# Designed miniproteins, single chains, continued (2): the designs that were tried, part 28

Each design is a single chain, and the fold is of that chain. pLDDT is the mean over its residues in the fold that is shown.

## One batch from the design tools (miniprotein)

Design m4955
Fold by ESMFold2-Fast:
Structure m4955 (fold): chain A 94 residues (1-94)
Amino acid sequence: SLARVLASLLAQARTGSPADALRAVTTGLVMALEHEDAAAGLALLDELRSLLDLSPEQTALLDRVKAAIQAGDRAAALALLSELGRLLFEEIEA
């Protein structure tokens, strides 16, 4: 079921607005982390980077999320993802 949900979310991310991409990838990443699927989480971060034109500061924060996932630090990954989402949402709404 996770693979099918992630495929649906990625389809929404690729065909929607930047806000749709952010919501879809964030939802998928939280699900991947809850299922302890680091590979899926890292793939979703790479997709987000591909779909959104990130600033250097946003890219650095994305790399910190990736490092937290690779370290197995779910709490840090979720906190950093929340901060990245806040910055991206503010940019989209501006």
Scores: mean pLDDT 76

Design m4956
Fold by ESMFold2-Fast:
Structure m4956 (fold): chain A 72 residues (1-72)
Amino acid sequence: SLQKIEEAKEFLKHKSENFVLYAAFNLGVLAENAQQAQEYRQYIEQNVSPQHREAALKAFEKGLAAKPNLSD
């Protein structure tokens, strides 16, 4: 849902690593197609602090893997 996507985007800016990882994973799960997945990956790269960025991208990929078919 749009509300869950907006919540996840807000949590990516949080100072807590746990909130950042939670948000990144959820964006991966919420991506409905390859274009959205690319947009969310770029958003993470631009908005997550450098020290959490690698971990956030890994969490995002785990979220995507939970939905191997992005056209669910």
Scores: mean pLDDT 79

Design m4957
Fold by ESMFold2-Fast:
Formats: sequence, structure tokens, C-alpha cells
Structure m4957 (fold): chain A 96 residues (1-96)
Amino acid sequence: SAPALAPRKTVLTETIHEVPKKEYSEEEMKKAQEDYEKALKEALTMKPGESVSGSAIFYDERGNFWEVKVTFTMDEDNVLHVEREIYTSSIPEDLL
């Protein structure tokens, strides 16, 4: 059987925003990546009523800015809610 801490189901909500390109230092991007990875690890052990959030920042091969903000919330029914807010300097055509 599944571990007692496994979510019963996952619900994903995703929103995308086009924003002016932001410039981040390599140190700021590394810090965001580390915080994001920490949030992902903490999400695996969340109890009902707990929430954890993080953000990842990167530039794609075309130089477009991307920031993905993620919030994980485990509700009282062991449903994992994943909210993603995506900020980019250029929205892909397939998402328009």
C-alpha cells in the first residue's frame, strides 16, 4: 500500500502572465533554485493543513525570462493543491 503521507490526489492550478524582462544575477538565480528544490522536498512530507512555496528563475535559449512561483498546500482531506504562477517575457504561441 501507499505511504501514509502520500496525497490522495493532486489538483493543479496554473496561471501565466507576460511581464517585462527582469535581469537577475547568477547568485540570485542559484538562491531561487536552491529555495525551489527545498520547497519540492518539503512538499513530499507535508501534513494536512501545511503549505510550502518556492520560485524558480531561468532564461530560455532565446533569452526570454521565466519565473515559476509554486505553492503546495495539503488540505484536510489529503488532497495536494499545486498553484503555479508563471511570469515570462514572451508567452509561447500554444498558450495564447
Scores: mean pLDDT 77

Design m4958
Fold by ESMFold2-Fast:
Structure m4958 (fold): chain A 99 residues (1-99)
Amino acid sequence: MTDEDTELMRKFVKETNEFSLELNKYIKENPDDEKVKQIIELKNNYLRAIYEKDEEAIKYLQEVLGISEETIEKAHNGDAKAIIEIEKKVFEKIKELLE
C-alpha cells in the first residue's frame, strides 16, 4: 500500500465516520422504520464483505449494488479506489432508501 493510498483511505474513513454519525442519529429517531432496517442490513453486509471477506456478504453486494467481482477483489487487495467506489454505491443506495 502506497502513502497516497494510505492518505486516500484515511479521508474515506473520516467521511464514512461523519456520515455514520448522522445516519446513526436518524436510526435512533426512527428505529421501527422498515427503511432503517434495510439500511442496517446494507451497512452490515458492506462491512462483512470488505473487511471480513465474507462470501455471503460479497454476493449480497454484487446482487443489491451491482458491484463486479473484479472490483471486490481489487478492494480485498487494498485498492483504495475500488473501496471508495463500493462505499459510494452503498451511500447512493442508502440515499435511495431514505427517499
Scores: mean pLDDT 75

Design m4959
Fold by ESMFold2-Fast:
Structure m4959 (fold): chain A 87 residues (1-87)
Amino acid sequence: HMMQQQGQDLARQAFLLALQGRFDEAQRYADRAAQLGVGGQAYSRLARGLARRGRFDQAIDYAQRAAQMGDVDGAQRVLDFIRQRQS
């Protein structure tokens, strides 16, 4: 219960750090969130931040990892975002 809340907060921070261009820190926060059982949500949020910074190849890779960890919806939203930005 509390561990999942902590993981979700770390996942949100991973997105914000990636959005700020702090990619190494964002990855470390996502990895810690994954250790707390929210890896799918953490990597989809990291991927979204990377995509907003134009890091499309890395964003696609992390979105695929997020889907493999159970966040198919979050992963799909990232891929849709990339497609819309390239259109």
Scores: mean pLDDT 86

Design m4960
Fold by ESMFold2-Fast:
Parts: C-alpha cells; sequence; structure tokens
Structure m4960 (fold): chain A 89 residues (1-89)
C-alpha cells in the first residue's frame, strides 16, 4: 500500500510529523476489522509518542507490550487497547 509505505519511509527518516500524517490518512480509509489495522494503528501511536511525548499514546504502547507478553492474550484484546487510545487522542 503506497500510503503505508510513505508513512514507514518518513518514520525511518526520523520525520515523525510526516509519518503521523500518512498513518492517519491510512487509518481513515480502513476499519478495525482490516488485517492491517493493528499494525498501522500501532505505528500511528508510536509516531505520535515520538513527535509529542503524548501520554495516551505512551500508556497504550506500554499496555500492548505487557499484553503481548501473555500467551493467552489475543490480537482482539490488543486491538481493544489501541481503539480506546485512538478515541482519546
Amino acid sequence: DPLFEKGRQAFLEGDYETALKYYREYLEKIDESDPRFLEVATLYLLAEYKLTGNKVAEDALLRMMFLKADPRVSDEDIRNVVLEALKKL
């Protein structure tokens, strides 16, 4: 996906503002059932955290890290954390 690749390229170049813009545009085109949703939303939260130090983004990323350490946690459980963070940003 060209929009995803542009966001990733900007992120790798340290241009978090441009990365955030492209990831935001991508998230506006997909819903939570899209197989790319969790990946794109996570990168959006990471770009937001890198650019602004946003505590909502930081808290969500930390919660995802702890949840991923539990082998009983599903992708749906992690998706719910991301969805709640996006509503608060």
Scores: mean pLDDT 82

Design m4961
Fold by ESMFold2-Fast:
Structure m4961 (fold): chain A 68 residues (1-68)
Amino acid sequence: MPKKLKVKPLDENNVLVEAPEKAVLELPDGTRIELEGEKVLSVLDLINGTIVFSDGSRYPGVTAAELI
């Protein structure tokens, strides 16, 4: 099974991503996207506990438990 992507809140503004080998992200509309570690970092901005895609799509309140 793919490992969970660890997302740690540093403060209200920042989230630290650990061991980003592979992740499945659920967007606010329920859409799921599977990403590889390097692609996760290249297309995602972690802002205030939210994962933001380069296209402007956001997933607020993302936690490590929701990323696999």
Scores: mean pLDDT 45

Design m4962
Fold by ESMFold2-Fast:
Structure m4962 (fold): chain A 76 residues (1-76)
Amino acid sequence: AEEKYQELLDEGKRTIDEASGKSPEELLATARQKAAEARFLGYLDPENRDAYLKAADEIVRLGEQRAEELKKKRES
């Protein structure tokens, strides 16, 4: 479970990093899409479901944080 969580989180962080050149809205949409995919896979894999759900929540949080940082830089 812990190993699956870290694996999913690392993939999510990579996806967010690859979206760093996008708009805040596109970056957030990318993070939310990745989280939705993790949640869906969690429904198909009940043994690891908690790891998928936990990773999905953290991916959204990281995406929201980065989108907010990009938004603030544009408002200056």
Scores: mean pLDDT 79

Design m4963
Fold by ESMFold2-Fast:
Structure m4963 (fold): chain A 63 residues (1-63)
Amino acid sequence: GGAGLGAQAGGEGIKAGGTGEGARRGAEDSHGVGPDSELAAISGGRRSGLTGAQAAYKGAKAG
């Protein structure tokens, strides 16, 4: 048992990842604003990616 929990955790991870990716793309769209801006966006995306991966891993393990 855990399919429902796995799906919920995966959905939460995807939602978090989507937000981070949007911020990253916005920063990239600025095109040459500066290394700090790009690094900040990458860091945000990395954090969101880790959250998504963690949720997916937990969901898969529970399911």
Scores: mean pLDDT 50

Design m4964
Fold by ESMFold2-Fast:
Structure m4964 (fold): chain A 55 residues (1-55)
Amino acid sequence: SKLHSTLKQQFPSLPDQTINEAVEYALGLKDALGLPDSLLQPLAVMYLENVITFK
């Protein structure tokens, strides 16, 4: 997906599995809360920043 490619460019050192988890997290929140597509990238980035900070 375009979101996956964008995230991989921003976080090239992270495993593809972790990037996929971030995409799934953002899409899950969009579906559950009715969020606009414009929030998908910020949500996925926030997930990945938390992974980097706490792992």
Scores: mean pLDDT 80

Design m4965
Fold by ESMFold2-Fast:
Structure m4965 (fold): chain A 76 residues (1-76)
Amino acid sequence: SKREELDKIADELIRVFAEKGVEEMIKLAEEKGAKVEEKDGEIKIEFELDGEKVSVVLKKESEKKLKELLEKEKKE
């Protein structure tokens, strides 16, 4: 199912973001054919499969907080 593939991709992107950071997540998204746009402190990742569009929007503020939490856990 296309929905199952999109959900799998979204989960993988979130995992890569958590483990490797936003740049590696963007790189993975682009490798999977996503369109990535950065605007007004937000990162928009758009997938288009057979006329269906799925968008994931990450706010830079949320990214900074998540990165700080990950760096803090890595030092413990």
Scores: mean pLDDT 67

Design m4966
Fold by ESMFold2-Fast:
Order: sequence, then C-alpha cells, then structure tokens
Structure m4966 (fold): chain A 60 residues (1-60)
Amino acid sequence: NAENQAWLDEDTAWNEAGSARVKATGAAGLAEFIADAGKRYGEQDKKALEKMIESGKKIA
C-alpha cells in the first residue's frame, strides 16, 4: 500500500544519508548510523549490523 511504499522510500533515503555521513566522517558517522539503526529497526537488527561490520562487510 502507499504507506508501505512511503516507508520504503524513507528507509532508502535514510540509508543513503547514513552511508554518505559514514563516508564523510568515518568512525563518528558509523557510530551514529549504528545507533540510529538500533532505534529504527530494533536491537536485533543493530546487533546483526554490528556483526556484519566486524566480519569486514561495509555499508557503503
């Protein structure tokens, strides 16, 4: 529905902005992005993101 599409569009914009911030500020931007992801997606997704970063996978 339109609400789901709006959420996906907003999520895409949020990820794009987060990736740009990480690229611009490095570790500081990454820490903020992880904190925001935890609040937005919940603690389980935050932990998954942290594990991906620890395994050498990058967001950008």
Scores: mean pLDDT 66

Design m4967
Fold by ESMFold2-Fast:
Structure m4967 (fold): chain A 68 residues (1-68)
Amino acid sequence: MEEIRRILAEILPAAPESTLNFLAGMLAEAGITDPEEIRRIAEELAPLQHDPAAAVERLNEILRERFA
């Protein structure tokens, strides 16, 4: 989880800490631990980093597509 959170913080610097922790938890629960995959997902979320609700919704869409 710490590694996931670190990668998210690097790519989503404007996101609130609570949002970063929540997104990191979602990725960890889904079993996504590959740094490259986490970076790709974070890049997808970057336009939404000022909108926590939209970022969470987008991540849920990505996870549904993967069945991760």
Scores: mean pLDDT 80

Design m4968
Fold by ESMFold2-Fast:
Structure m4968 (fold): chain A 87 residues (1-87)
Amino acid sequence: ASTVEKEQSFVRRMVEHLAREGALTVESAEALVEMIRATFEKNKLSKEGKEKVINALLEQLEREHERGRVSEETLRHTRELLEKLLA
């Protein structure tokens, strides 16, 4: 699999794991986004690659919100921070 595909898989598993543990909160959102930024730098992802990884992360966050594991506030705040990574 490509680096982008591996990162998409990684962020999906990470978000699911953190949501199961109740670790995805408004307070933890900035730390999560900073970790994603560091991963983008480490793997030298293109803008298109970053967008694919962010979309995979947001899709998993939405799934965990639907399961009641992530609050609406955490979902909105995390989405806003991730969108700023692409600006």
Scores: mean pLDDT 84

Design m4969
Fold by ESMFold2-Fast:
Structure m4969 (fold): chain A 82 residues (1-82)
Amino acid sequence: MDELVEELERLIGEARELLEQAKKNPNAPDSLISRAELLVGKAETLLRALREGRITPEQAKRDIEVLRSELEQLKAELEKLS
């Protein structure tokens, strides 16, 4: 459980950093910024659900994998704009 919480906290941190970088990049489209904001919100919601025991660890692992994939895609898109 704690490992999943730590992984999700790291993912939230990276997503927030990406969002700030996107906001500071004049070439970043509004759609990219909106997707980054949504990713942060999804990750924070998942962290709350995990801490409250509203989801199983197995479900959380799968959801974290999906969110990580989305984060890496957004990072790659932002990097191409630099």
Scores: mean pLDDT 85

Design m4970
Fold by ESMFold2-Fast:
Structure m4970 (fold): chain A 87 residues (1-87)
Amino acid sequence: DPYENLKKLIKKFYEKAGLPLPSDEEIDRAIPLLVELAGLTPEQLNSLTDEEIDKIANEFLEKMKRDEVDAPLGLAELIKKYIEKKK
């Protein structure tokens, strides 16, 4: 699955937010939009570690609680930021 780590990130966010876990089909529908907004390849997305996924989910949740980000764009920008640190 080329988007395994992105799916893990989405699931981790919902778990940390205390929200009902979305279905795999619902997650699969969100993936194309996030990939397009982030401008990243599947290889770059799969380079995310479990630690980085946890950190991104925590940062995104805090920003969402403060109404500081648009949900799809804000998540995509956070993913891009963490990938760019790996250059």
Scores: mean pLDDT 74

Design m4971
Fold by ESMFold2-Fast:
Structure m4971 (fold): chain A 80 residues (1-80)
Amino acid sequence: SAEREEELKKLEEIAKEVNRIRRELRARGASPQEILEAVEQKVKELIERYKLSPVSKELVEGMLELYRVLARLEEREAAA
């Protein structure tokens, strides 16, 4: 259906933007926390802009929680 095709495009765009931000900021030597903050801000903006379905929003928010855990781990490694 057209709605499913549109939803898929929204999720693909979010994935592309997250990967782009992580790549660009990492190349600039940004900290894991700075990368996380940029990703969180962009993901929040895209959720609001694209009006994701409840299921898609839950999945994206779940992935963001995983990124928060990973950022804490990477910061601990950098501090050691």
Scores: mean pLDDT 83

Design m4972
Fold by ESMFold2-Fast:
Structure m4972 (fold): chain A 92 residues (1-92)
Amino acid sequence: EKEEKIKKYKEAVKKGNMKEADKILDELVKKGEINDKEKSQMIADAVYTSFVKSFERQREILEEELAKNPDNATARSLLDSYDEALAIDKAV
């Protein structure tokens, strides 16, 4: 039961369905199947997975913005930060 819920949680995170992921996580905590430390780790892992996907999508938006407005310092800075974050992900 616990293992099935954790699997379903990971699948929801991979699909970007964070609303479903949150519901599953809340049920695990409410039933005492995971403790606060386990919950924190699962949230951190989910946030990281979501950030990688969000970086890919937002990177495309920022690249389009820079194509239209090359002097947009905010867009340029964010793209540089995303490239650094993705390089760290590829290292492990």
Scores: mean pLDDT 71

Design m4973
Fold by ESMFold2-Fast:
Order: sequence, then C-alpha cells, then structure tokens
Structure m4973 (fold): chain A 87 residues (1-87)
Amino acid sequence: MIDVDAFIKRAQEVIKSDEDVDYIIKNLKIWKKLNDPLGLNYIARVLGQLDLSHLSEEAKQKLIDTLNEFKDYIYKKDYDAAIEAVK
C-alpha cells in the first residue's frame, strides 16, 4: 500500500534533488496502475503547492512527461497547478 501521508510529508519538506522527483514519479505510476484517480489528483495537488525551481531541467521534464501521460486522469485545476509549479 502507498503511504500517501508519508509522501505528502516528504513533499512538504521541500523536494531538494532529482532523486525526490523519481520518488514522486514512482508513486504516480503506482496510483495509475491501481486505477486510483484520487491518489493521482492528490499527488498533483501537492506538486502544485511546492517550489520546484531548484530542480534540473531533466528532472522537471520527467515530471512534465509523467503528468502529461496521466493528464486525462487528473483534474484540470490540479494538473494546471502542477505543470505551473514544475515549469
């Protein structure tokens, strides 16, 4: 089972490195595999609240690509906020 509370707590402590991006992507893929749109929307909503400007362009592109892959399963408001936070 994905510990969503642990994921949010980690995200709220500010994502500091490209390794943190891989953790987020892993969780997004697991929630998609489980066909759980609530988990996907929750992660996207949290991403939209973070300052990710310190991430490498490669890490940002990985997040954008993953969000784009799942965009039809994420509420537009949460998707748009997450993309804005990452770019």
Scores: mean pLDDT 70

Design m4974
Fold by ESMFold2-Fast:
Structure m4974 (fold): chain A 89 residues (1-89)
Amino acid sequence: SEELQREVLEIFRNNPTDFETVAREIAALLEKRGVTEVASWSDEELLRLADAFAVELLRRGEELPAEVRERARAFEEEARKLAEEEEAK
C-alpha cells in the first residue's frame, strides 16, 4: 500500500546508517498493521525484510540514503545470482 511504502521510506530516511533500528521500526509498523508474525522473526530475518523494502522503494523511483541504496543493491544482486543459477539448470 502507498501508506506502508511512505512510512517505510521515512524510517529509512530517519535512520540511514542504523539498520538495526530500521528493522525494529519496520517490524513495529507491520505489527501495527496486523502482520503479527514478525514479532517472532529473528534480527537477521527482519534485516532481510528491510533490504527487500529498500529494493522495492528504489524500483518505485524513491530517493534513499546512499548506504540504504548500497544495501538494497547488494540484496538485489544476490537474488539475481540465485535466479540465474536456477535458470541455468
Scores: mean pLDDT 79

Design m4975
Fold by ESMFold2-Fast:
Structure m4975 (fold): chain A 83 residues (1-83)
Amino acid sequence: SEKKKEIEQGIEDAAQAIKDAIEAVRNDPSLLPDFEAGLKELEKTSNIDIKKVYKALKEGEEAVEELVKEIKKKVEELVKKLE
């Protein structure tokens, strides 16, 4: 179904955007305040664990992959609860 494909694409796009944002901040720490402002909005709407985002920024690729995986899982569980 097209709706399922659109939802799956939306989850992938959101996960990729978060991964790209984390990598951008890791490469340019001056972006951290703007990233933190974005995280506050995200926490307000989705209850993302901010501590895991900071761990991903510190530890790099492995922690980024685990964070993206957890975000995808949370969004998929939320979508399943919506039917």
Scores: mean pLDDT 67

Design m4976
Fold by ESMFold2-Fast:
Structure m4976 (fold): chain A 112 residues (1-112)
Amino acid sequence: AASITESGGGTYAEGSTLTLTGVASSPLAPGSGFAWLLQRPGEAPRAIAGTGGVSGAGVGSRFRASQSGNTGTLTMSGLRREDTGVYYAMAGLVEDGRAVGVRGAGAQVTVV
């Protein structure tokens, strides 16, 4: 089954920079990119950054999404305590000649 493996979660100091990476198990569907969702405690997940036409909200220029092949990267600079939450990588991937929506298991980020 198509999957996205996420890395880079952990505990980070306020003001630092971190990189989250999502690696897709299969090629991205034509016209697809990586979307990154943030779920804060007690909130629904929301899109914060992406490639392939995905619009982010509420994080300004501090968060940058990029893509190389089947790898999506989210660079988060100037970390704030409010950036604490679970980050999900999402992409449309090709499985058995079809485009399927896939979401990673989530990377926990804690800012202290």
Scores: mean pLDDT 82

Design m4977
Fold by ESMFold2-Fast:
Structure m4977 (fold): chain A 68 residues (1-68)
Amino acid sequence: AVAPLSPAEVEELRRQLEATLARMTPAERRELAAFAIAVLEEYIAASTDPATRALLRRVIAELEAVRA
């Protein structure tokens, strides 16, 4: 299990992921997106705060669009 993230940490993670993905090839983006989705699902499982869970689900939805 992973430690829960704060909403501020989720926003920072989202910004860093967006910047990283922008510099990758399509194949690398799909691989990173798949890995990040699995990690973020662990953070959702660890989180009890509805606002944090909603932000994490939004990030996962954005990553699902990248991996499609």
Scores: mean pLDDT 80

Design m4978
Fold by ESMFold2-Fast:
Structure m4978 (fold): chain A 100 residues (1-100)
Amino acid sequence: DEEVREEIEKKVEALKKRYGLDEELVEAVRIYLEMLAGLLPDSEIVKVAEAVLKLAEAGLVDLEDIEQFERYVKQTNIPEEDKKKALELLEKAREIVEKK
């Protein structure tokens, strides 16, 4: 959906200007918003988990966000190796958020 992608890009630009996000964090925000909008297939779950980890390191997601996405990953019909990798990334994100 082109209109949804345009709204995501507007949100990404607003967050970039407000929080001074670098290119890597801008991409992580875009990936996360695309996942929330249903624009990413389940095959991209590891990419989304990597984005969530980067957002956790930057203080842009909380424990509830990580737990909601962890539940989503556990319900996905993807290869077990990808599921395991995504959950390992989310566990690292959880550890970062719980220490702050």
Scores: mean pLDDT 80

Design m4979
Fold by ESMFold2-Fast:
Structure m4979 (fold): chain A 86 residues (1-86)
Amino acid sequence: SVGTTTVLEGSLRADSPEAREDGKRALIRIANLLQDASVNGTGETRTVEFSGPTPLGAEVHLKATLSGVSDEDVEEVRERGRELLE
């Protein structure tokens, strides 16, 4: 949302065009999840990291800093992000 700050840093390694597109889709889905989890631009700041292979063999890593989230929100985001990489 406008005024909410999420800082994202990611990397992608892939040996084929198909794996690259797979990793790109995974990163986009995780980025959307992280944007949805940032409820406001103030309050507690938490860091969440995702890494691992995608189904087509891309290696992805994404680090996000989320504002205005609780420990429970971070745990939910981690579970959903892990499912997106499986």
Scores: mean pLDDT 71

Design m4980
Fold by ESMFold2-Fast:
Structure m4980 (fold): chain A 91 residues (1-91)
Amino acid sequence: MIEFTEEEIEEIKEAVASGDEEKVKEVALRLREKHNIPESVGDYAPVELILKSIKLSKEEAEGLRKLAEESKDEELRALAQHLLQLHVSEL
């Protein structure tokens, strides 16, 4: 099982809360490579794995809404929509 450090979890949370697509992509790809996550799982696999396991803050939820509405990357937009649906009880 892939275990992310507290620093890595915080990087993903901060990137998502920013709503900055390029920042989310940079952190996700770097963590995917570091943990040898296969490309077949998707470029944003670290984002999905971390955010499925935590309670979203209001800032993280707002960032996900921005990514779901404004992201030009279809994979990231779809993932942001999925994560928002998953955490609907926390919003």
Scores: mean pLDDT 81

Design m4981
Fold by ESMFold2-Fast:
Structure m4981 (fold): chain A 56 residues (1-56)
Amino acid sequence: LSPELLEWVTKKIKEGSDLVQRGLRTTPEEGQRLFQEAERIMKELEEKLAKYKAEQ
């Protein structure tokens, strides 16, 4: 397991959180889009991490 990978994942999680917070303060239309982006990021991270750990 690489420390760099964990740092990258943490940054992505923060990005997702920021998107959610922005969505809550923005119009419903834009907020919905930001929420979807955050959800996508989380799913992608979960999938890749699971695969990576299984491989190692």
Scores: mean pLDDT 77

Design m4982
Fold by ESMFold2-Fast:
Structure m4982 (fold): chain A 87 residues (1-87)
Amino acid sequence: SEAEEAAEAAAEATRAAGAAESAERQAGGVIAAMGSGLSAGLAARRAGDEERGREAAERAREAGEAAEGEAGRRAGEAGARAAEGAV
């Protein structure tokens, strides 16, 4: 079922996040997370909707704050800044 596939994907994402946190010690993880945040912000900008852009920025920031480690926080901040520029 889609629920079972989603649960497996979530478990895999959690394992990948743990591996990414370990890689963060090498600075590579920070760059990757910042790129992901930027992509999320740019996607909101491409939607051409200021309200959706602000919502995307808030979600990116919340995701960054919830993520463990510095890389998640920086990604959230980068995504928020990109989305906020979508006017």
Scores: mean pLDDT 55

Design m4983
Fold by ESMFold2-Fast:
Structure m4983 (fold): chain A 75 residues (1-75)
Amino acid sequence: VYEELAEELRRKQLEESGIEIGLEVDTETGEVKLTEETIEKIKEETGLSEEEARKLAEEAAKRATAEIKKRAAAL
C-alpha cells in the first residue's frame, strides 16, 4: 500500500519537474525518509547548497508522507 503510493507520487514528481527523487517509505508507518542520494540529486539539479537542498528534501518528504497517509486512509 504505502510503497505503491510512494511509487505513484514519485512518478508524478518526475513528470512535473523532470527530476527523479529517490524516496524510501516505511511500510509500517507510511513515513517518507530522506536519502543522501535524494539530497545530492536536488543539490546537483538545482545548484543549491547542501543545507538548502536538505531543507527542500525535508519539506518534500513531509508533503509526501501526508499525501501517502491521506490516500492510505481512503483505502
Scores: mean pLDDT 66

Design m4984
Fold by ESMFold2-Fast:
Structure m4984 (fold): chain A 85 residues (1-85)
Amino acid sequence: VPPASPEEQAATYERLLADIDKLEEDVKNAKTREQVIEVGIKAVALAIRVVGDLLDGRLTPEQAEELLSRIRKVGELIDKKLEEL
């Protein structure tokens, strides 16, 4: 697969960061265990997309590592929220 341009990689990274920020907000606003589980499913799907974008050359390894680290932190927020519900 031909690598994406640096501009396209930056755009992909910013879009994925925005998606992660939305997941963090969705966890904070969750009122039920079911809503938290839904966010968890979305977080897993987003992690798969990050790996796919890395393999397609749409992200640098460093960008992918940062995004996956942020998704891991969302997982920690999910665990904490489930303890509160």
Scores: mean pLDDT 86

Design m4985
Fold by ESMFold2-Fast:
Structure m4985 (fold): chain A 72 residues (1-72)
Amino acid sequence: SAEQLQQQIAALEKDKAAIDARIAELDAEIAEMKARGADPKEIARLELRRLLYKIVRNSTDYLIEQLKKKLA
């Protein structure tokens, strides 16, 4: 039903907001580490973690768009 689709979209939008918050935290942490000249290997680990969150975010965006198409 349209109601169930709207509820699913709302849940995914909430999940996306949480993922975006985690990416923002990682961006700030990476910037701080770079500013203090931290070990490039440690920075690379956080950059990989950020990339994995970006992949999850993109998958979540794709699902939201597919559900929205069913409402349109």
Scores: mean pLDDT 89

Design m4986
Fold by ESMFold2-Fast:
Structure m4986 (fold): chain A 61 residues (1-61)
Amino acid sequence: MASGEEAEAAAREAAEGGGAAGARSTPLMQNKDLGNEEGARRAAASPTAEEAVEAGREGSG
């Protein structure tokens, strides 16, 4: 295992294409589907939303 870069790419693919964070959100049979969407929303909103807030409190200050 010399190429750690490929491992990192796989982790990113899981977050973007698999919703790994959402998969373990709710340990229920039907809620697993909703958990996947929550994971996708977190991945899309968390970094961008926090970046916007920290970048200038929505108003650039």
Scores: mean pLDDT 50

Design m4987
Fold by ESMFold2-Fast:
Structure m4987 (fold): chain A 68 residues (1-68)
Amino acid sequence: VIRASELALEMREKALKKLEEEGVPNSQKYADTVGGIYVTALLSMGMSEEEARQLAENTLNRLIEKAK
């Protein structure tokens, strides 16, 4: 649980930085969404760290595209 939360925080920080670089408004809200999806994939869906990362990165990319 603690490890998954730490990995989610790292993913959230990376997402926040990328969202800020792209000039997306409400970047913190979208970063929270990406981190939440990562945690859900790991803890609720039983995905591997690799699979959860791919899902989170795909979500991040979609959020950036829709915000433009």
Scores: mean pLDDT 77

Design m4988
Fold by ESMFold2-Fast:
Structure m4988 (fold): chain A 50 residues (1-50)
Amino acid sequence: SKEELEKKVKIPGDSKILSIEGDTVTIGGTPIYVVPAASKLMNLGYKVRI
């Protein structure tokens, strides 16, 4: 689920997962937090959309 993935990755600030489709994760939030969140997700093997 989105909540489980957010907790596992410890996404910073107000960044949050908007949707998950297969291996693709869409995130939103303030740009300063979205960038590190995207990096964490990509390091886990996900594709990221912002």
Scores: mean pLDDT 75

Design m4989
Fold by ESMFold2-Fast:
Parts: sequence; structure tokens; C-alpha cells
Structure m4989 (fold): chain A 56 residues (1-56)
Amino acid sequence: MSLAEKLSELLKTVDASDEEKKRFYVLFFSHNGDLEYLLKHTNLKEEDIRKIIEEL
């Protein structure tokens, strides 16, 4: 499974809007999965962001 496919599958388990999930996906790849950047610039819950990064 590619990193992109794995991230897409993990995002399906997150309680967020499709727009927020799409924004997270784009920013994840543009910023090389920078946890601090993602916590500051996305609207997913901190626990969900940390879980995604840990599972990748």
C-alpha cells in the first residue's frame, strides 16, 4: 500500500468533513507530514492527527 493510499484509508476513520480531510491530505504531502505544521494549520482533532502520523 502506498503512503497516499494508507493516508486516505486512515482519513476515512476520522470524524471530520470531506473538505477538512482533503485539506489535511494536501498539506500532509506539501509539508512532508510535519506534525507541528499540521496541528497549527488543519482543523482535525489533535488526537486524530497524532494517530495518523503514528500509523504512517
Scores: mean pLDDT 85

Design m4990
Fold by ESMFold2-Fast:
Structure m4990 (fold): chain A 64 residues (1-64)
Amino acid sequence: DEAKKYAELAAEYAKKGDAEKAKEYAVRSIQAGGNETGGKAAELAGEKGDAEGAAVSGHIGAGS
């Protein structure tokens, strides 16, 4: 159940918007043998990470 536990943690962090931790746990889920579950968690983390990256970079020159 390690793969499922890491996938759940990845999804939880993705929902919080912590893309870095979400991806870390998604990778751990895949390494634990849950390729499908880890892949889903990684997709969620990717979506959150893109939003955070855009927010950080966009805000630097924000006001446009």
Scores: mean pLDDT 61

